# Designs tried in a protein design run: designed miniproteins, single chains. Part 62

Each design is a single chain, and the fold is of that chain. pLDDT is the mean over its residues in the fold that is shown.

## One batch from the design tools (miniprotein)

Design m2152
Fold by ESMFold2-Fast:
Structure m2152 (fold): chain A 100 residues (1-100)
Amino acid sequence: DKEKAIEEGLEAIKADLEAEGITFALPLVEEIAAVRREIVRAGKMTEEQLRRLAELTERAAREILEFLLKKGKMSEAEYQQALEELEAWRAKVEERIAAL
C-alpha cells in the first residue's frame, strides 16, 4: 500500500507540475520518491535519509517559488516571505532530527 501510494502520489504531482509548466522540478520530485521508496523497503527512516528528503524538498520548493516569481504569480515580497518560512521549516526539521 505505501509503495502504491508513493507511485500514485508521484504521478499526480508530475501531472500537476507539467500542467503548470514546472517541468524543471520533475527530477527533484523523482529523487524524493526514490528516497521514500528506500524508507518503505527498509521499514525504517535513518537520520541521513530524513536529512536528504528535507534537502530535496527545500530545493524543489525554492525552484517552484522562483518559477512563480518569474511568471508574475508571486510578488517579490511574497517570495521573500515564502523563503523565510522555508528556512524556518528547515531549521525545525534539523531540530527534530537532533531529537531522534
Scores: mean pLDDT 77

Design m2153
Fold by ESMFold2-Fast:
Structure m2153 (fold): chain A 64 residues (1-64)
Amino acid sequence: SLEALQAMAEVLKKQSPEAAKAFLQKEIDNLDKSADPVQAKANLKAVATLVGNEDLIKYVNSSL
């Protein structure tokens, strides 16, 4: 849900940039274990966008 993605983005905004990137990297590494990898990929891109950090957005988009 949008609310869940916004909540995740708020948590990531409170982390260091390094911790936020490490979290997203782990999620990307586990995409193949998702029940819906396409939706999981879209959710990660949405979360990175909601965090609003350009480096994280570029990282997620280049990794997916």
Scores: mean pLDDT 81

Design m2154
Fold by ESMFold2-Fast:
Structure m2154 (fold): chain A 94 residues (1-94)
Amino acid sequence: SREEEARRAAELLETELNSIISEIEDEEMKKKLREFKERLVRELRELIAAGRSAVDAIREAGRRFIEWLKEEKAPEEIIEKARLGLERMVALLE
């Protein structure tokens, strides 16, 4: 079902984002990322409910997350971790 697809994709996204949050030393960036994570997960679920594939929704969420990290001037190692996380999520859904 679409609800099951949305749940699985959201769980994958939350797992990857929580891993990245745990690696961030800056408390202000952690707070902003927790808030951004909640928005990304909600938007992901809404896109899948509206008919987007889980793969397309994850690709969009991952792209926006990487852009956000660059705008917030996250360390390059965190940005690279996010890219690898996106590749893992896509591989699991394809």
Scores: mean pLDDT 84

Design m2155
Fold by ESMFold2-Fast:
Structure m2155 (fold): chain A 79 residues (1-79)
Amino acid sequence: SQALALDQRAADLTAEGYRAGLTVGVDEGRRLLDRAMQLAQQAADLLPSPSESQGARQQAQQLVRGVDDAMRAAAEARS
């Protein structure tokens, strides 16, 4: 489905963002995480109910925030 494809792309971009943050720079990592969040929100908007859409968006926000926090902590430890 379109939603599943968007979620898969968001997951891939989240992983790429973490790696880019550690290899290229935190700002580049954050750009990729922002794109992942946009795709996850698009996937959530395709869900049949507003409550399911809201829940999916909240879960995606929590996951991306956790990855962003981990990326910044790892980058700081390497500086």
Scores: mean pLDDT 86

Design m2156
Fold by ESMFold2-Fast:
Structure m2156 (fold): chain A 71 residues (1-71)
Amino acid sequence: AVPASNRSSVEILLGLAVKEKFEVPEALNDKLWDVLLGKAPLASVAEEFKKLKEGVLPDARSLELLQRARA
């Protein structure tokens, strides 16, 4: 079973992507699924989304570059 807190967190992050009109990279989607299934901590992807929410990263391109630097 998927923990409700993990599901809600992932839904909020995906909702932010839809609201801000950016595409979530495939590798980041894989990490989101791992978090949703409890295989990885939310912190593995939360930093990228937190920076976007705070307006530090101006667009999806910045998120993609940040994600690739960590891959």
Scores: mean pLDDT 56

Design m2157
Fold by ESMFold2-Fast:
Structure m2157 (fold): chain A 75 residues (1-75)
Amino acid sequence: SALRERAAKLLSEATSLMHKISQEKDPKRKEELAKEGEKVLEELQKVAEETGDPIIKRFIESLRKQLEAVKENLK
């Protein structure tokens, strides 16, 4: 299924991005990664609506919390 292939790709992208955000020390680069994260989050939310997959929902929650933390720490 095209949706399953898209979900797998987005989960891989989300995993890599969360790891990069956690390792990044430069606030500007961290903000750029957070912008990419917001785009991935939007795409994951669409796939979650279609599939109802609890794994996708877990990744959405993890990524959302990490993006919120980045925004808070940039103040």
Scores: mean pLDDT 82

Design m2158
Fold by ESMFold2-Fast:
Structure m2158 (fold): chain A 60 residues (1-60)
Amino acid sequence: VEEEKKANEKFLELAEKIREAAIEKASQRYDKETVEKIKKNLDKSLEMTKAFLEERLKKA
């Protein structure tokens, strides 16, 4: 139903905000190289989450 799509979008938006906050904090304490590594790990996790949610919407 529409509510499931809305919940998925809201969850993804929150996940992206958490990612941004984590990168912001890391950039205050670590060098550029370490921050890039953190970005890659967070981006990969977010992509996996998006793929999982998209798959569920298609097959639900």
Scores: mean pLDDT 77

Design m2159
Fold by ESMFold2-Fast:
Structure m2159 (fold): chain A 76 residues (1-76)
Amino acid sequence: SMSADEELVNARLEELRALIDAALAAATTGAQYQQIMDLVRRANDIVDKYKAGEISLDEALAQLDAIGAEVEALLA
């Protein structure tokens, strides 16, 4: 189960990486770069909490999806 759960988290992180790369390519101001970097830090914190057993897989995936939605909002 741990191996399968790790693969699900990794897949979400790969989706987030693609969205972050698109947001970084679209960014034109220092404020936009700071917003993207804040989202990256929040995503890393979610993964760290999941690995530490502080949050469930479902909570981690839901929180990573919420970060993805915030990144997509920066692209709109």
Scores: mean pLDDT 85

Design m2160
Fold by ESMFold2-Fast:
Structure m2160 (fold): chain A 105 residues (1-105)
Amino acid sequence: EEPFFGFSGKAKKIEVVRPDGTVEEAKSFAEALERVRATPGAKAIITLEGTVVDDNGNVYKGKVEIEVERRADGTLKTKVKIKGTDANGNEVEKEFELKSDPSKL
């Protein structure tokens, strides 16, 4: 699978959750993002296994969950959750939120 947000790994699952609670499987990140962009209040949930490197060069391995939600104003809210291990084998959990330009995703 292609790298996502500086992440390298294989997508295990790509889903789109509609505002009515309907869950749909998507074949790619691009397809999931197009569905979210077209539907206010929809969310894409992408589950990945792989490696993430932070701005300080720290390496984390494990499960990454990426949630992308379309807001009413047309902007996308991106939440990244990492559950895995650091370079020393210590278990870590990190969560951060990004705002992304919908026209460039």
Scores: mean pLDDT 70

Design m2161
Fold by ESMFold2-Fast:
Structure m2161 (fold): chain A 83 residues (1-83)
Amino acid sequence: LEEGIRLLRELGRRHLEEGDYEGAVEAYTGAAVAAATGGDRETAEEFIRRMEEVLRRAGYSQEEIERRVREARRRVEEAEAAA
C-alpha cells in the first residue's frame, strides 16, 4: 500500500509536469483511494486537495470541480468502508 501510494504520487507529478491534467487527476484520486484503504484518511484528503488544485489549474469550471471532488470522495468512502 505505501509503495503503491508512492508510485501514484510520482505518476501524478509526472503527468502534471507533462501537462496531462487528466492523468494527474486519475493518479492522485487513485492515491487517495489507496491511502483510505490503508486507513490513512489524512493522506487521502491531501490527495483529494491536490486533485482539486490540478482541476483548477486545468481550467475546469467550479461546477465540474465540485462534481469530480464528490466522485473522488465517494470512492475514498467506499474504499474506507471495504477496508
Scores: mean pLDDT 81

Design m2162
Fold by ESMFold2-Fast:
Structure m2162 (fold): chain A 93 residues (1-93)
Amino acid sequence: SMEELQRGILELLAETVEKLKKAKTQEEAIKVVEEFMKKLIALLEANPLMSPEAIENFKAAAKEELEIFKTLSLEEIIKLMELVREQLEKQVA
């Protein structure tokens, strides 16, 4: 269900934000974001509501977003991921 997917993404975001708060360098933060994207894609692929085309488009978008994250500071990466988590929590409530 969409609610199960949203919960899974929220739990993954919470875990990712906690890992980012422990990161000491931008390089460590980027590795955390890469793992987040990999796990998020796996959640989408496991969901029967997601078409192969939607998954392919998301993979392309995730690759572009990762390049943007590489231009951000550690502090900006943490803030952005916290904002994403906050927005998703509001949608699930």
Scores: mean pLDDT 83

Design m2163
Fold by ESMFold2-Fast:
Parts: structure tokens; C-alpha cells; sequence
Structure m2163 (fold): chain A 68 residues (1-68)
């Protein structure tokens, strides 16, 4: 559906921005981007459990990339 494609597009755009923040070592920007993504997904009507899953995945990426 058009909504599913829009949701995928939002996730991809935030993934790119998260990758850039992680590459810069900018944890504060990465955390802000996760919060922005969550707000945008909720505004699109994504269920809370799906938003929580995507947030968890993004946080895991930050933890993995910046842990070492």
C-alpha cells in the first residue's frame, strides 16, 4: 500500500541519517534522530509495538557501532 511504502521510505531516510551520525561519533544526534523517527512513525499511524521494535533496532545499531 502507499502507506506501507511511505513508512519504509521514512525508515530508510532515518537509517541514512543515523549512519551519518554514527560515522561522526555523534551519539546525541543519533538519539535525537531515533526520537524524531518514532514521532514521525506515530504520526503516520504506525502501532506502538512496531514503533518500539524499530526504536530498539536503531538503538542496537548505535550501541554496536559506538561500543568499541
Amino acid sequence: SAMEERIRQVVREYAKRLDAAIAAGDRATAEALIAEMARELRSLGVPDDEVELLVAIARAEIAEALAK
Scores: mean pLDDT 83

Design m2164
Fold by ESMFold2-Fast:
Structure m2164 (fold): chain A 98 residues (1-98)
Amino acid sequence: MEKAEEEVAATWSEGQQAAWRLHRQWYETIAPPLQEILALGPLPADDRQRLLALVAELEALLTQLQNAPPEQWPALVKRAQALIEEILALLEARKAEL
């Protein structure tokens, strides 16, 4: 399946390919621990607000990346990766306290 996905991705713009890779990283790395934490009950208001803000910023960056010209992609990709790492660190810290 990965080979077929890579062949399909090769027909996309580089921005679409970068957005797809970041979206896949989200689902494989962040979505499972996020779902586990959310299933255990509501997060404290401050942590929930921070998490929602980071997720919203990431989604906005992925949308920008899909539509941005190539010269903007390095900055958008770097910022999106930093947000993914920050979200993961927050989820790992919360999971350890549960």
Scores: mean pLDDT 67

Design m2165
Fold by ESMFold2-Fast:
Structure m2165 (fold): chain A 94 residues (1-94)
Amino acid sequence: SSAVEEVLALLEEIKALAEEVLSPEAYSQVNNYLDILAAELRDPSLSPEEKLAAAEGFRAALLALMDQHNVAPEAKARVEALLDEILAILRREA
């Protein structure tokens, strides 16, 4: 769907930002979270509500990881803005 493609594009922006601000080990963990979420978003058996819940779980995990690795507030704010846009798109579908 167009909504899924928009969200996947925003996830690529998060991936690029994570690569810039995180260590290789932390970035690898973010890529694992991104791969799981992308697979769930592409799964036609999951409801829009389940996809929203998956994205909310991803948001919580990513923000916790950024806090654990003491990411700069400005970088965290950029990621939060992208995550908020993802959630807004998915909420319109649910």
Scores: mean pLDDT 87

Design m2166
Fold by ESMFold2-Fast:
Structure m2166 (fold): chain A 87 residues (1-87)
Amino acid sequence: MLEEKFRELAKEIGEKYKDLPPEEQMRIVMEEALKLARELGLEAVAEAIELQMEAGEALREHGRVPEELEERARALEPAVAAELAAT
């Protein structure tokens, strides 16, 4: 169910914002996915999306992802898997 919603969201964003650079399209997809995760009460999924967005910005501005972000993302993997399995 959740994967289908994310797929539909990505498709809608790609169609609506086809004229935007892929980088901006990805940012919009991540922002909308974050809103959807929060609406569904998926706290770990929401936090993982926020970390992924922050990592993307760090790569873009500094050319490297801070180790702290990688550690936090790793720590969230079990909780994200559990939330996805529960939906």
Scores: mean pLDDT 76

Design m2167
Fold by ESMFold2-Fast:
Structure m2167 (fold): chain A 61 residues (1-61)
Amino acid sequence: SKEEEVNKSMEYASEVALKLIKQGKTDEAFRAMKSAIEMIKKGASFEEVKEELDRILEEAK
């Protein structure tokens, strides 16, 4: 369902943000959450949100 897609996207975004916070990358964590929310508002799938979040996480290395 659409609600399941949103829930999965938010759960994954929270995991990515937590990883970034643990690395001291608070600004990147905030950006990851904001990007996920904007993508969800535009109707993006979980797979699309995950791909963008994985990109942000890799760029933060």
Scores: mean pLDDT 86

Design m2168
Fold by ESMFold2-Fast:
Structure m2168 (fold): chain A 63 residues (1-63)
Amino acid sequence: GPLSAETRERLDALLEEEQRRLVAESLSRPISNEEGRKRLLDLLRERFPELSEAQLEAYLATL
């Protein structure tokens, strides 16, 4: 089913924090788009085990 507003807010907050970390790290070493996406997806799976792969991919597709 669709994500709740509360779940989406939590996802957005986590995404913003990880994006800031990836940008900071990219200043010291190259980070590919593939690596960045994999790290984000792995983090979301770890922090939101209640969400399906389809829900996580749908969320990322709306960005």
Scores: mean pLDDT 78

Design m2169
Fold by ESMFold2-Fast:
Structure m2169 (fold): chain A 71 residues (1-71)
Amino acid sequence: SLKDLLDEIKKLIPDLKDVDVAGKVSEYLVQIRMLQPNPNKEQQEIMNQVAERVESLREEFLKEILERFNS
């Protein structure tokens, strides 16, 4: 259900620095959009919070990867 997907995302937020976790959250977000193309405000707020968190952590992780490849 949509609620189960949202709850799973919330559970994974602390570990979003992990690439596998970030990938899983991305998959869940796609599933939510497919099941509810027009999400309600509560769902949008949760999705926005996750997106902001993911962007911040992914930027940090990408800098680390880029540093390894540029060395």
Scores: mean pLDDT 73

Design m2170
Fold by ESMFold2-Fast:
Structure m2170 (fold): chain A 71 residues (1-71)
Amino acid sequence: NVSQSQQYVQLGRQYLQQGDYQSAIQYLNQALQLDPNNSQAYRLLSQVYAKMGDDDLSQQYNQLAIDLSPP
């Protein structure tokens, strides 16, 4: 469900802003289970992993977000 996926994306963003990276990852993964093509969820996962110092995963998720974004 796209609407439920967007709610999980909003929760993921909220937890990312609070510095709760584990909760952010949990909710963003839930969003992707409901909508695997959600480019915003991949972009936020990229930001979470960048904040955690995992540049490899950050770049991987950023590329997925770009590939799924509208032209």
Scores: mean pLDDT 84

Design m2171
Fold by ESMFold2-Fast:
Structure m2171 (fold): chain A 61 residues (1-61)
Amino acid sequence: SSLKEALIALARRELSKVVGEEEAERIAAQLRAQAPSLSLDEFQALISARAKEALERVRAA
C-alpha cells in the first residue's frame, strides 16, 4: 500500500529526530514487516503509539 509506505517514511523521519537514524530504521523495518498483517487503522494506531512513546521519552529527559 502506497499510503502505508508514506506513513512509514513519515514515522522514520520523525523517529530519527528522537532515537537517531539507526534505531529509526530498525523501527521502520519492523513496521514494514507488520504492515501486511494489519488493517490501515491498526497500522496508523501502531505508528502513532511508537511516535508518542519516542516523543514522551525526549520530553521527560
Scores: mean pLDDT 80

Design m2172
Fold by ESMFold2-Fast:
Structure m2172 (fold): chain A 74 residues (1-74)
Amino acid sequence: SLEDQVELIAALYADSSVEEIADALARYLPQHSVAELRAALQAVIARVEAQGRPVPAVLRKMEEALRVLEARRA
């Protein structure tokens, strides 16, 4: 699923910069719009919160990376 792909990229790029994460999203998920990627990321965050777990910092970096990617496409 797209959620699983987003989680995999988050795991692999946990220690990466926002720009590196934006580049990875563009490279590995080029077929998806920023809106689709944002919806998948929000679903992942909501699932983590629903389980009573702390949201990993990388998911917050991914929110910023999506803003960078959106700006590049504008």
Scores: mean pLDDT 85

Design m2173
Fold by ESMFold2-Fast:
Structure m2173 (fold): chain A 70 residues (1-70)
Amino acid sequence: MDEFLAKVGEELEKLGVEPKKVILTLRSMRKMGVSDSDLLASVKTYLLSKGVSEERANEVVEALREVIEK
């Protein structure tokens, strides 16, 4: 399983956000050639749309970036 998608699921569950649809969407976008940077931007935008603070959304993006950079 992709470590990035697994980490997205973990971070979304910690925030009480349903991860299934987001993971399926990100997996589809990645297969279509969307960059990891654009995937991170999409996750941030989605969290902000769900009422997550910008500070907390940035913490999630940083955690996801660490998985990509390993």
Scores: mean pLDDT 79

Design m2174
Fold by ESMFold2-Fast:
Formats: C-alpha cells, structure tokens, sequence
Structure m2174 (fold): chain A 101 residues (1-101)
C-alpha cells in the first residue's frame, strides 16, 4: 500500500542517519550489521502487515543488541550519542506513521 511504502521510506531514511553516525564514530562492521538487521526485520514486519506494537518490539530488541555491541566497541560518550540517535530515529518513524493515519 501507499502507507506501507511511506513508512518503509521513513525506516530507510532513519537507518541511513544511524549508519552515517556509526561511520563518524568509526564503529566496527558488527554494529553496522546489527543496524541493517534491525532495518530488515522492521521492513519485513511492515510488508507483512504487523501491528505497530509488534514493530515496536522488533525495534526494542534491535536497540538492545545495538547498544550491547556499542558498549564493547565505543566509549561511553559515543554510546550516549548513539542512544540519542536511536531515540530520534524512533520518534521520526512514529511521526511519519502518525501523519499516515
């Protein structure tokens, strides 16, 4: 549907923003792979018509994995920046979703 396409576009845009930050932080490939996996899982859920609550669960699980990896490879200050970026990405996707109702 058109609404699904717009939401997928928002997820892709949020992912590009996160990957750009990881590039700036010099993050290892494991962190990039975790972000890409979260993107793929969310897009799959959208295409399958999953509820927004299910999409939120996928996002929460992805964020937990990303932050656990970040704590192993990045400084506490860099982890804080990534957490803020993940929060902003979520709010952006939520804003787009709400505009499509």
Amino acid sequence: SEKQKKLIEAVKRATEYLLSLLDELGAPQELRDAVKKMEEDIIKAIKEGKSFLEIQRIFDEGVREILALAEKHLTPEQVARLRQALDRAYLYILMVRNMLE
Scores: mean pLDDT 87

Design m2175
Fold by ESMFold2-Fast:
Structure m2175 (fold): chain A 62 residues (1-62)
Amino acid sequence: MEEIRRRAEELRRQRDLAVEQLERSRDTLIERYPEDAEWIEQVAEETRRRLEEQLQEGLRAL
């Protein structure tokens, strides 16, 4: 199907929305648990990496 480009756009849009939600959650958690800020940032970075991997896998499957 010629919809490959539309599927790729949808995958990227989903990743962008997930990243926005991640950033908001990270900021909220750091504000509530400042002693754990460094750990929270590490978890957020790992989650961001996973989101990128999911995007790459989705694009590869097209």
Scores: mean pLDDT 81

Design m2176
Fold by ESMFold2-Fast:
Structure m2176 (fold): chain A 110 residues (1-110)
Amino acid sequence: REELLRLLEEAAEHLRRGLELIAEARSASPEEAAALRAAARATAEAVREQLLRLLDGDVAPSQADLTAEELLRRLLEEARAAAALAEKEGLEEAARHFREAARLLEEALK
């Protein structure tokens, strides 16, 4: 499923950008912003690697299918919640990235 992997890569990139914008907005100092942005990148990359590992079939096929769907569904819920929170805080660019990530994850679940 090359198309599924493409959707997941695009969703992961949007999640990363949204998290970086949140980190910058929450920080009182440039040093704190840099640290939070690095943490956001590390978190997004770990999630991306976990998704790729599950989809590559490095686990039992039945476990991989069920766990991958559950993980995607949870990420979709988190992306939607993050978009709503970012909108409430006036972080329009972050909200836009989280909404696009949610759309791509929803397409991946089809």
Scores: mean pLDDT 70

Design m2177
Fold by ESMFold2-Fast:
Structure m2177 (fold): chain A 89 residues (1-89)
Amino acid sequence: MFEENLKKMLELAEEAERAGDYARAAEYLAAIGAGLARQGRGEEAAEYAERARELAARGDPSLLPAIEAVLLAAEGREEEARELAEALE
């Protein structure tokens, strides 16, 4: 199921980026990164989160703190990621 959701989110991110909706593309890429971090796939999670960071900076910088939490989780810094995510909610 996760791989099917990953493929669907990648397709949606690509569609959003083609449409110039960088904020939406960043949201999908950040979601992919978070999912990969939960699976212990930190290197892949970091790649998607960094891509999301670049797009968020162009489209919606308010997404940057949430993407930073994903990057912390990708590095295995799960407690720091949780604390940052709680501060954002």
Scores: mean pLDDT 80

Design m2178
Fold by ESMFold2-Fast:
Structure m2178 (fold): chain A 67 residues (1-67)
Amino acid sequence: VGSEIVKVKTGELSVEEAIERAIEENEGVERGSKPGQLKLPNGKEIDVPELAKKSNLEMAKELKKYL
């Protein structure tokens, strides 16, 4: 999940490509209720474009709250 968001930040992946890859590679991760969102195993939804705008440290802090 974090590595896919970093690749959106660097322009290596689109938001949609990052979502598809995160679902494929991470158990319990699903597509969120809105476009651009991921649902984590704990039921929390994260917005991939919004997280990609944050620094890598801030992104890691946000993900830690929900994992």
Scores: mean pLDDT 73

Design m2179
Fold by ESMFold2-Fast:
Structure m2179 (fold): chain A 62 residues (1-62)
Amino acid sequence: SLEELKKKLEEVDKEIANLQTEIDRLRAQGADPATIRRVENRLALLQGEKDKLKEEIEKLKS
């Protein structure tokens, strides 16, 4: 449903914000590049999921 997709979008937005904070924390702590890259890759995947959710929401509004 449209409401379920909107809730998923809100959850994804919160996870994106949390991962951005985690990346900033890891960089500040001098974490190894492989660890940072893994989190950055997850962030990129979530951004793609957000884009797909936005497309599905728009289709249901049509």
Scores: mean pLDDT 86

Design m2180
Fold by ESMFold2-Fast:
Structure m2180 (fold): chain A 94 residues (1-94)
Amino acid sequence: MSALEAAKKLVEAIENKDIEKAIKYARKIAELGGLSPEQLQEVLEETKSLLTRVKFFTILTLIEKGKLSDEKIREIIEEEDLKKLEKKYLELKK
């Protein structure tokens, strides 16, 4: 499985609130070393929901910072408040 394929499956899992698949594909992206800018652009162009985009970016930031955990992924997937999610994302970017 490519990082791009794993990322597309992660977005689908986020949209479907499939926590187990989101964990699986987030860990696969981390294992493969993350996404290239071109792969990231392709995934974002196919993602229509702002909430899904923010969840996806938050998970990618956890991967980048080596802070990925099953519990954090669950919290992100279950969060419906865009402002709370944005705050978590900004705190991770510091």
Scores: mean pLDDT 83

Design m2181
Fold by ESMFold2-Fast:
Structure m2181 (fold): chain A 94 residues (1-94)
Amino acid sequence: MVLELVERAVELAEEAIRLLDQGKNEDAARKAREASRLLREAADLSPDPGLSRSLRMQSRRLDQAAVLAEQGRTDDAKRLLRDVIKEIRRVMPL
């Protein structure tokens, strides 16, 4: 359950990066916010407090990426999305 939510969140974050590459910043922001919501759900369901804290931190960073995308800060948004995906994969090999 937690794993499936995190896998879906990573896929949405990767889709957000692809949308940013296409100049679809508003669509990318929506995908980043959906990914953030799924990470919050995963954090709430996780019995591991360390993992839960990590997922909540990455969720907040995805919300920040959405704001950057909405502001047209495309390169900053893409960098943050890539960093979030990397950190998630480090703590949860998908």
Scores: mean pLDDT 90

Design m2182
Fold by ESMFold2-Fast:
Structure m2182 (fold): chain A 74 residues (1-74)
Amino acid sequence: SAEIEALIAALEKGDEEGIAKLIEALRNPTPEVEAALSAFLKSLPDERQVALLRRIHEEGGEEAARRALRLLSR
C-alpha cells in the first residue's frame, strides 16, 4: 500500500521523520505493516539493525524498541 511504501522510503532515509513514522507504526501495527517492518529490519546488516534499534529506543522509548526487537526475532 502507499502507506507501507512511504514508511519504507522514510526508514531508508534514516532521518527524524522516518524514525517518527516507524515509532507510530510500531504503536499501532497492522499485520501488513508488521510483515513489511520485519522484512525491512531483517534485510539490514547487523550494525545497521543495532543503530536503528538504538534510535527507536532514544526517540520512541523502551516499548517501541521491544516491539522492533520482537519483529527481528521472528
Scores: mean pLDDT 77

Design m2183
Fold by ESMFold2-Fast:
Structure m2183 (fold): chain A 57 residues (1-57)
Amino acid sequence: ISEEEARNLRRAAETARTMDDRGAAAVAGMGAKEVGQPQIPASASREEAVAALERLA
């Protein structure tokens, strides 16, 4: 991924940390969609969502 995409994913991960599980999963899904990755399920916990975004960055 590009440096801009990585920066956006890190920002999304920080945002997800301030949300509940559902909110974090939604933010992670949007981040994955932005970089063409369909791998973050809407049912993911906040911890899983944040970890997934950090792995993509």
Scores: mean pLDDT 69

Design m2184
Fold by ESMFold2-Fast:
Structure m2184 (fold): chain A 107 residues (1-107)
Amino acid sequence: SEVDELIEKARELLKQIAETLFEAARRDPSVDLEEVAERIEKLYELFDKMIEAIKKGNVEEARKLFEEMDALLDEMIARVTDPEVQAKLRELREQLRKIFEEILKKV
């Protein structure tokens, strides 16, 4: 379905965000890699719960879970010191929100 295709695009985009965040963290000796890995795991947990809510037609729960994930992304991106990487991550985050809003219009 079109919703399933949008979910897969969102999943791929989150993977790009997670890989970019982890690589940025690896290049910064002031950053705790274990803490970043735990936060990335939390992003995936929130994403999976959000997809489950979407599949059940629970729009309110899906939005709540998306906003929790988005807030965590905002905090993580704000800690990225490379301005070019930070700008790329902000663009990817905005794309993720646009896909999420498209999914909700079809549920």
Scores: mean pLDDT 89

Design m2185
Fold by ESMFold2-Fast:
Structure m2185 (fold): chain A 94 residues (1-94)
Amino acid sequence: SAPRFGSTPQTAEERLSQVPEEIKEVVEKQTKELHELIRKNEDDERALEIIEGIVEGIARLIELFAESVEEAEKQMEKVKEAIPSLVEFVKKRL
């Protein structure tokens, strides 16, 4: 049977292991930069945990589906642009 993406953690981990190292490195770097940006603009520990979790999840999706380093960088830049709206959304729910 065909593998079921997102149905189990093991399936996601198996797919991630096949991602090119160069794409993993650029996404990891950009994710760390986004976490630093979020921490500079937010002091609520609960909001930080939720937002960092969402950013990490999106970063993992970019790693899985990006066809090149350049494409991964462009998608991560779009995530960065969305951060202020994401922070506002999360804070209104707390």
Scores: mean pLDDT 75

Design m2186
Fold by ESMFold2-Fast:
Structure m2186 (fold): chain A 75 residues (1-75)
Amino acid sequence: MEEIERAKKLLEELKAKALASTDVLEVEALRSLIRMMRSIAKLIAEKTGDKRYEELAKYAEELIKEVDEKIAKLK
């Protein structure tokens, strides 16, 4: 569970930084990191069938949506 808990905490930190930022380039960079974590989680879930990684990927997708709304307001 350690790796999933660490990944979830990192996603939360990346989201917090993105939502607090007024720099579009910084928010876009943070979004790219969240997207990479989502893609990795999806790949692990598909290969292992581990529902926890599927839930992690879904959580990352929700964060990407929030960050996309922030980017739209800044652009």
Scores: mean pLDDT 83

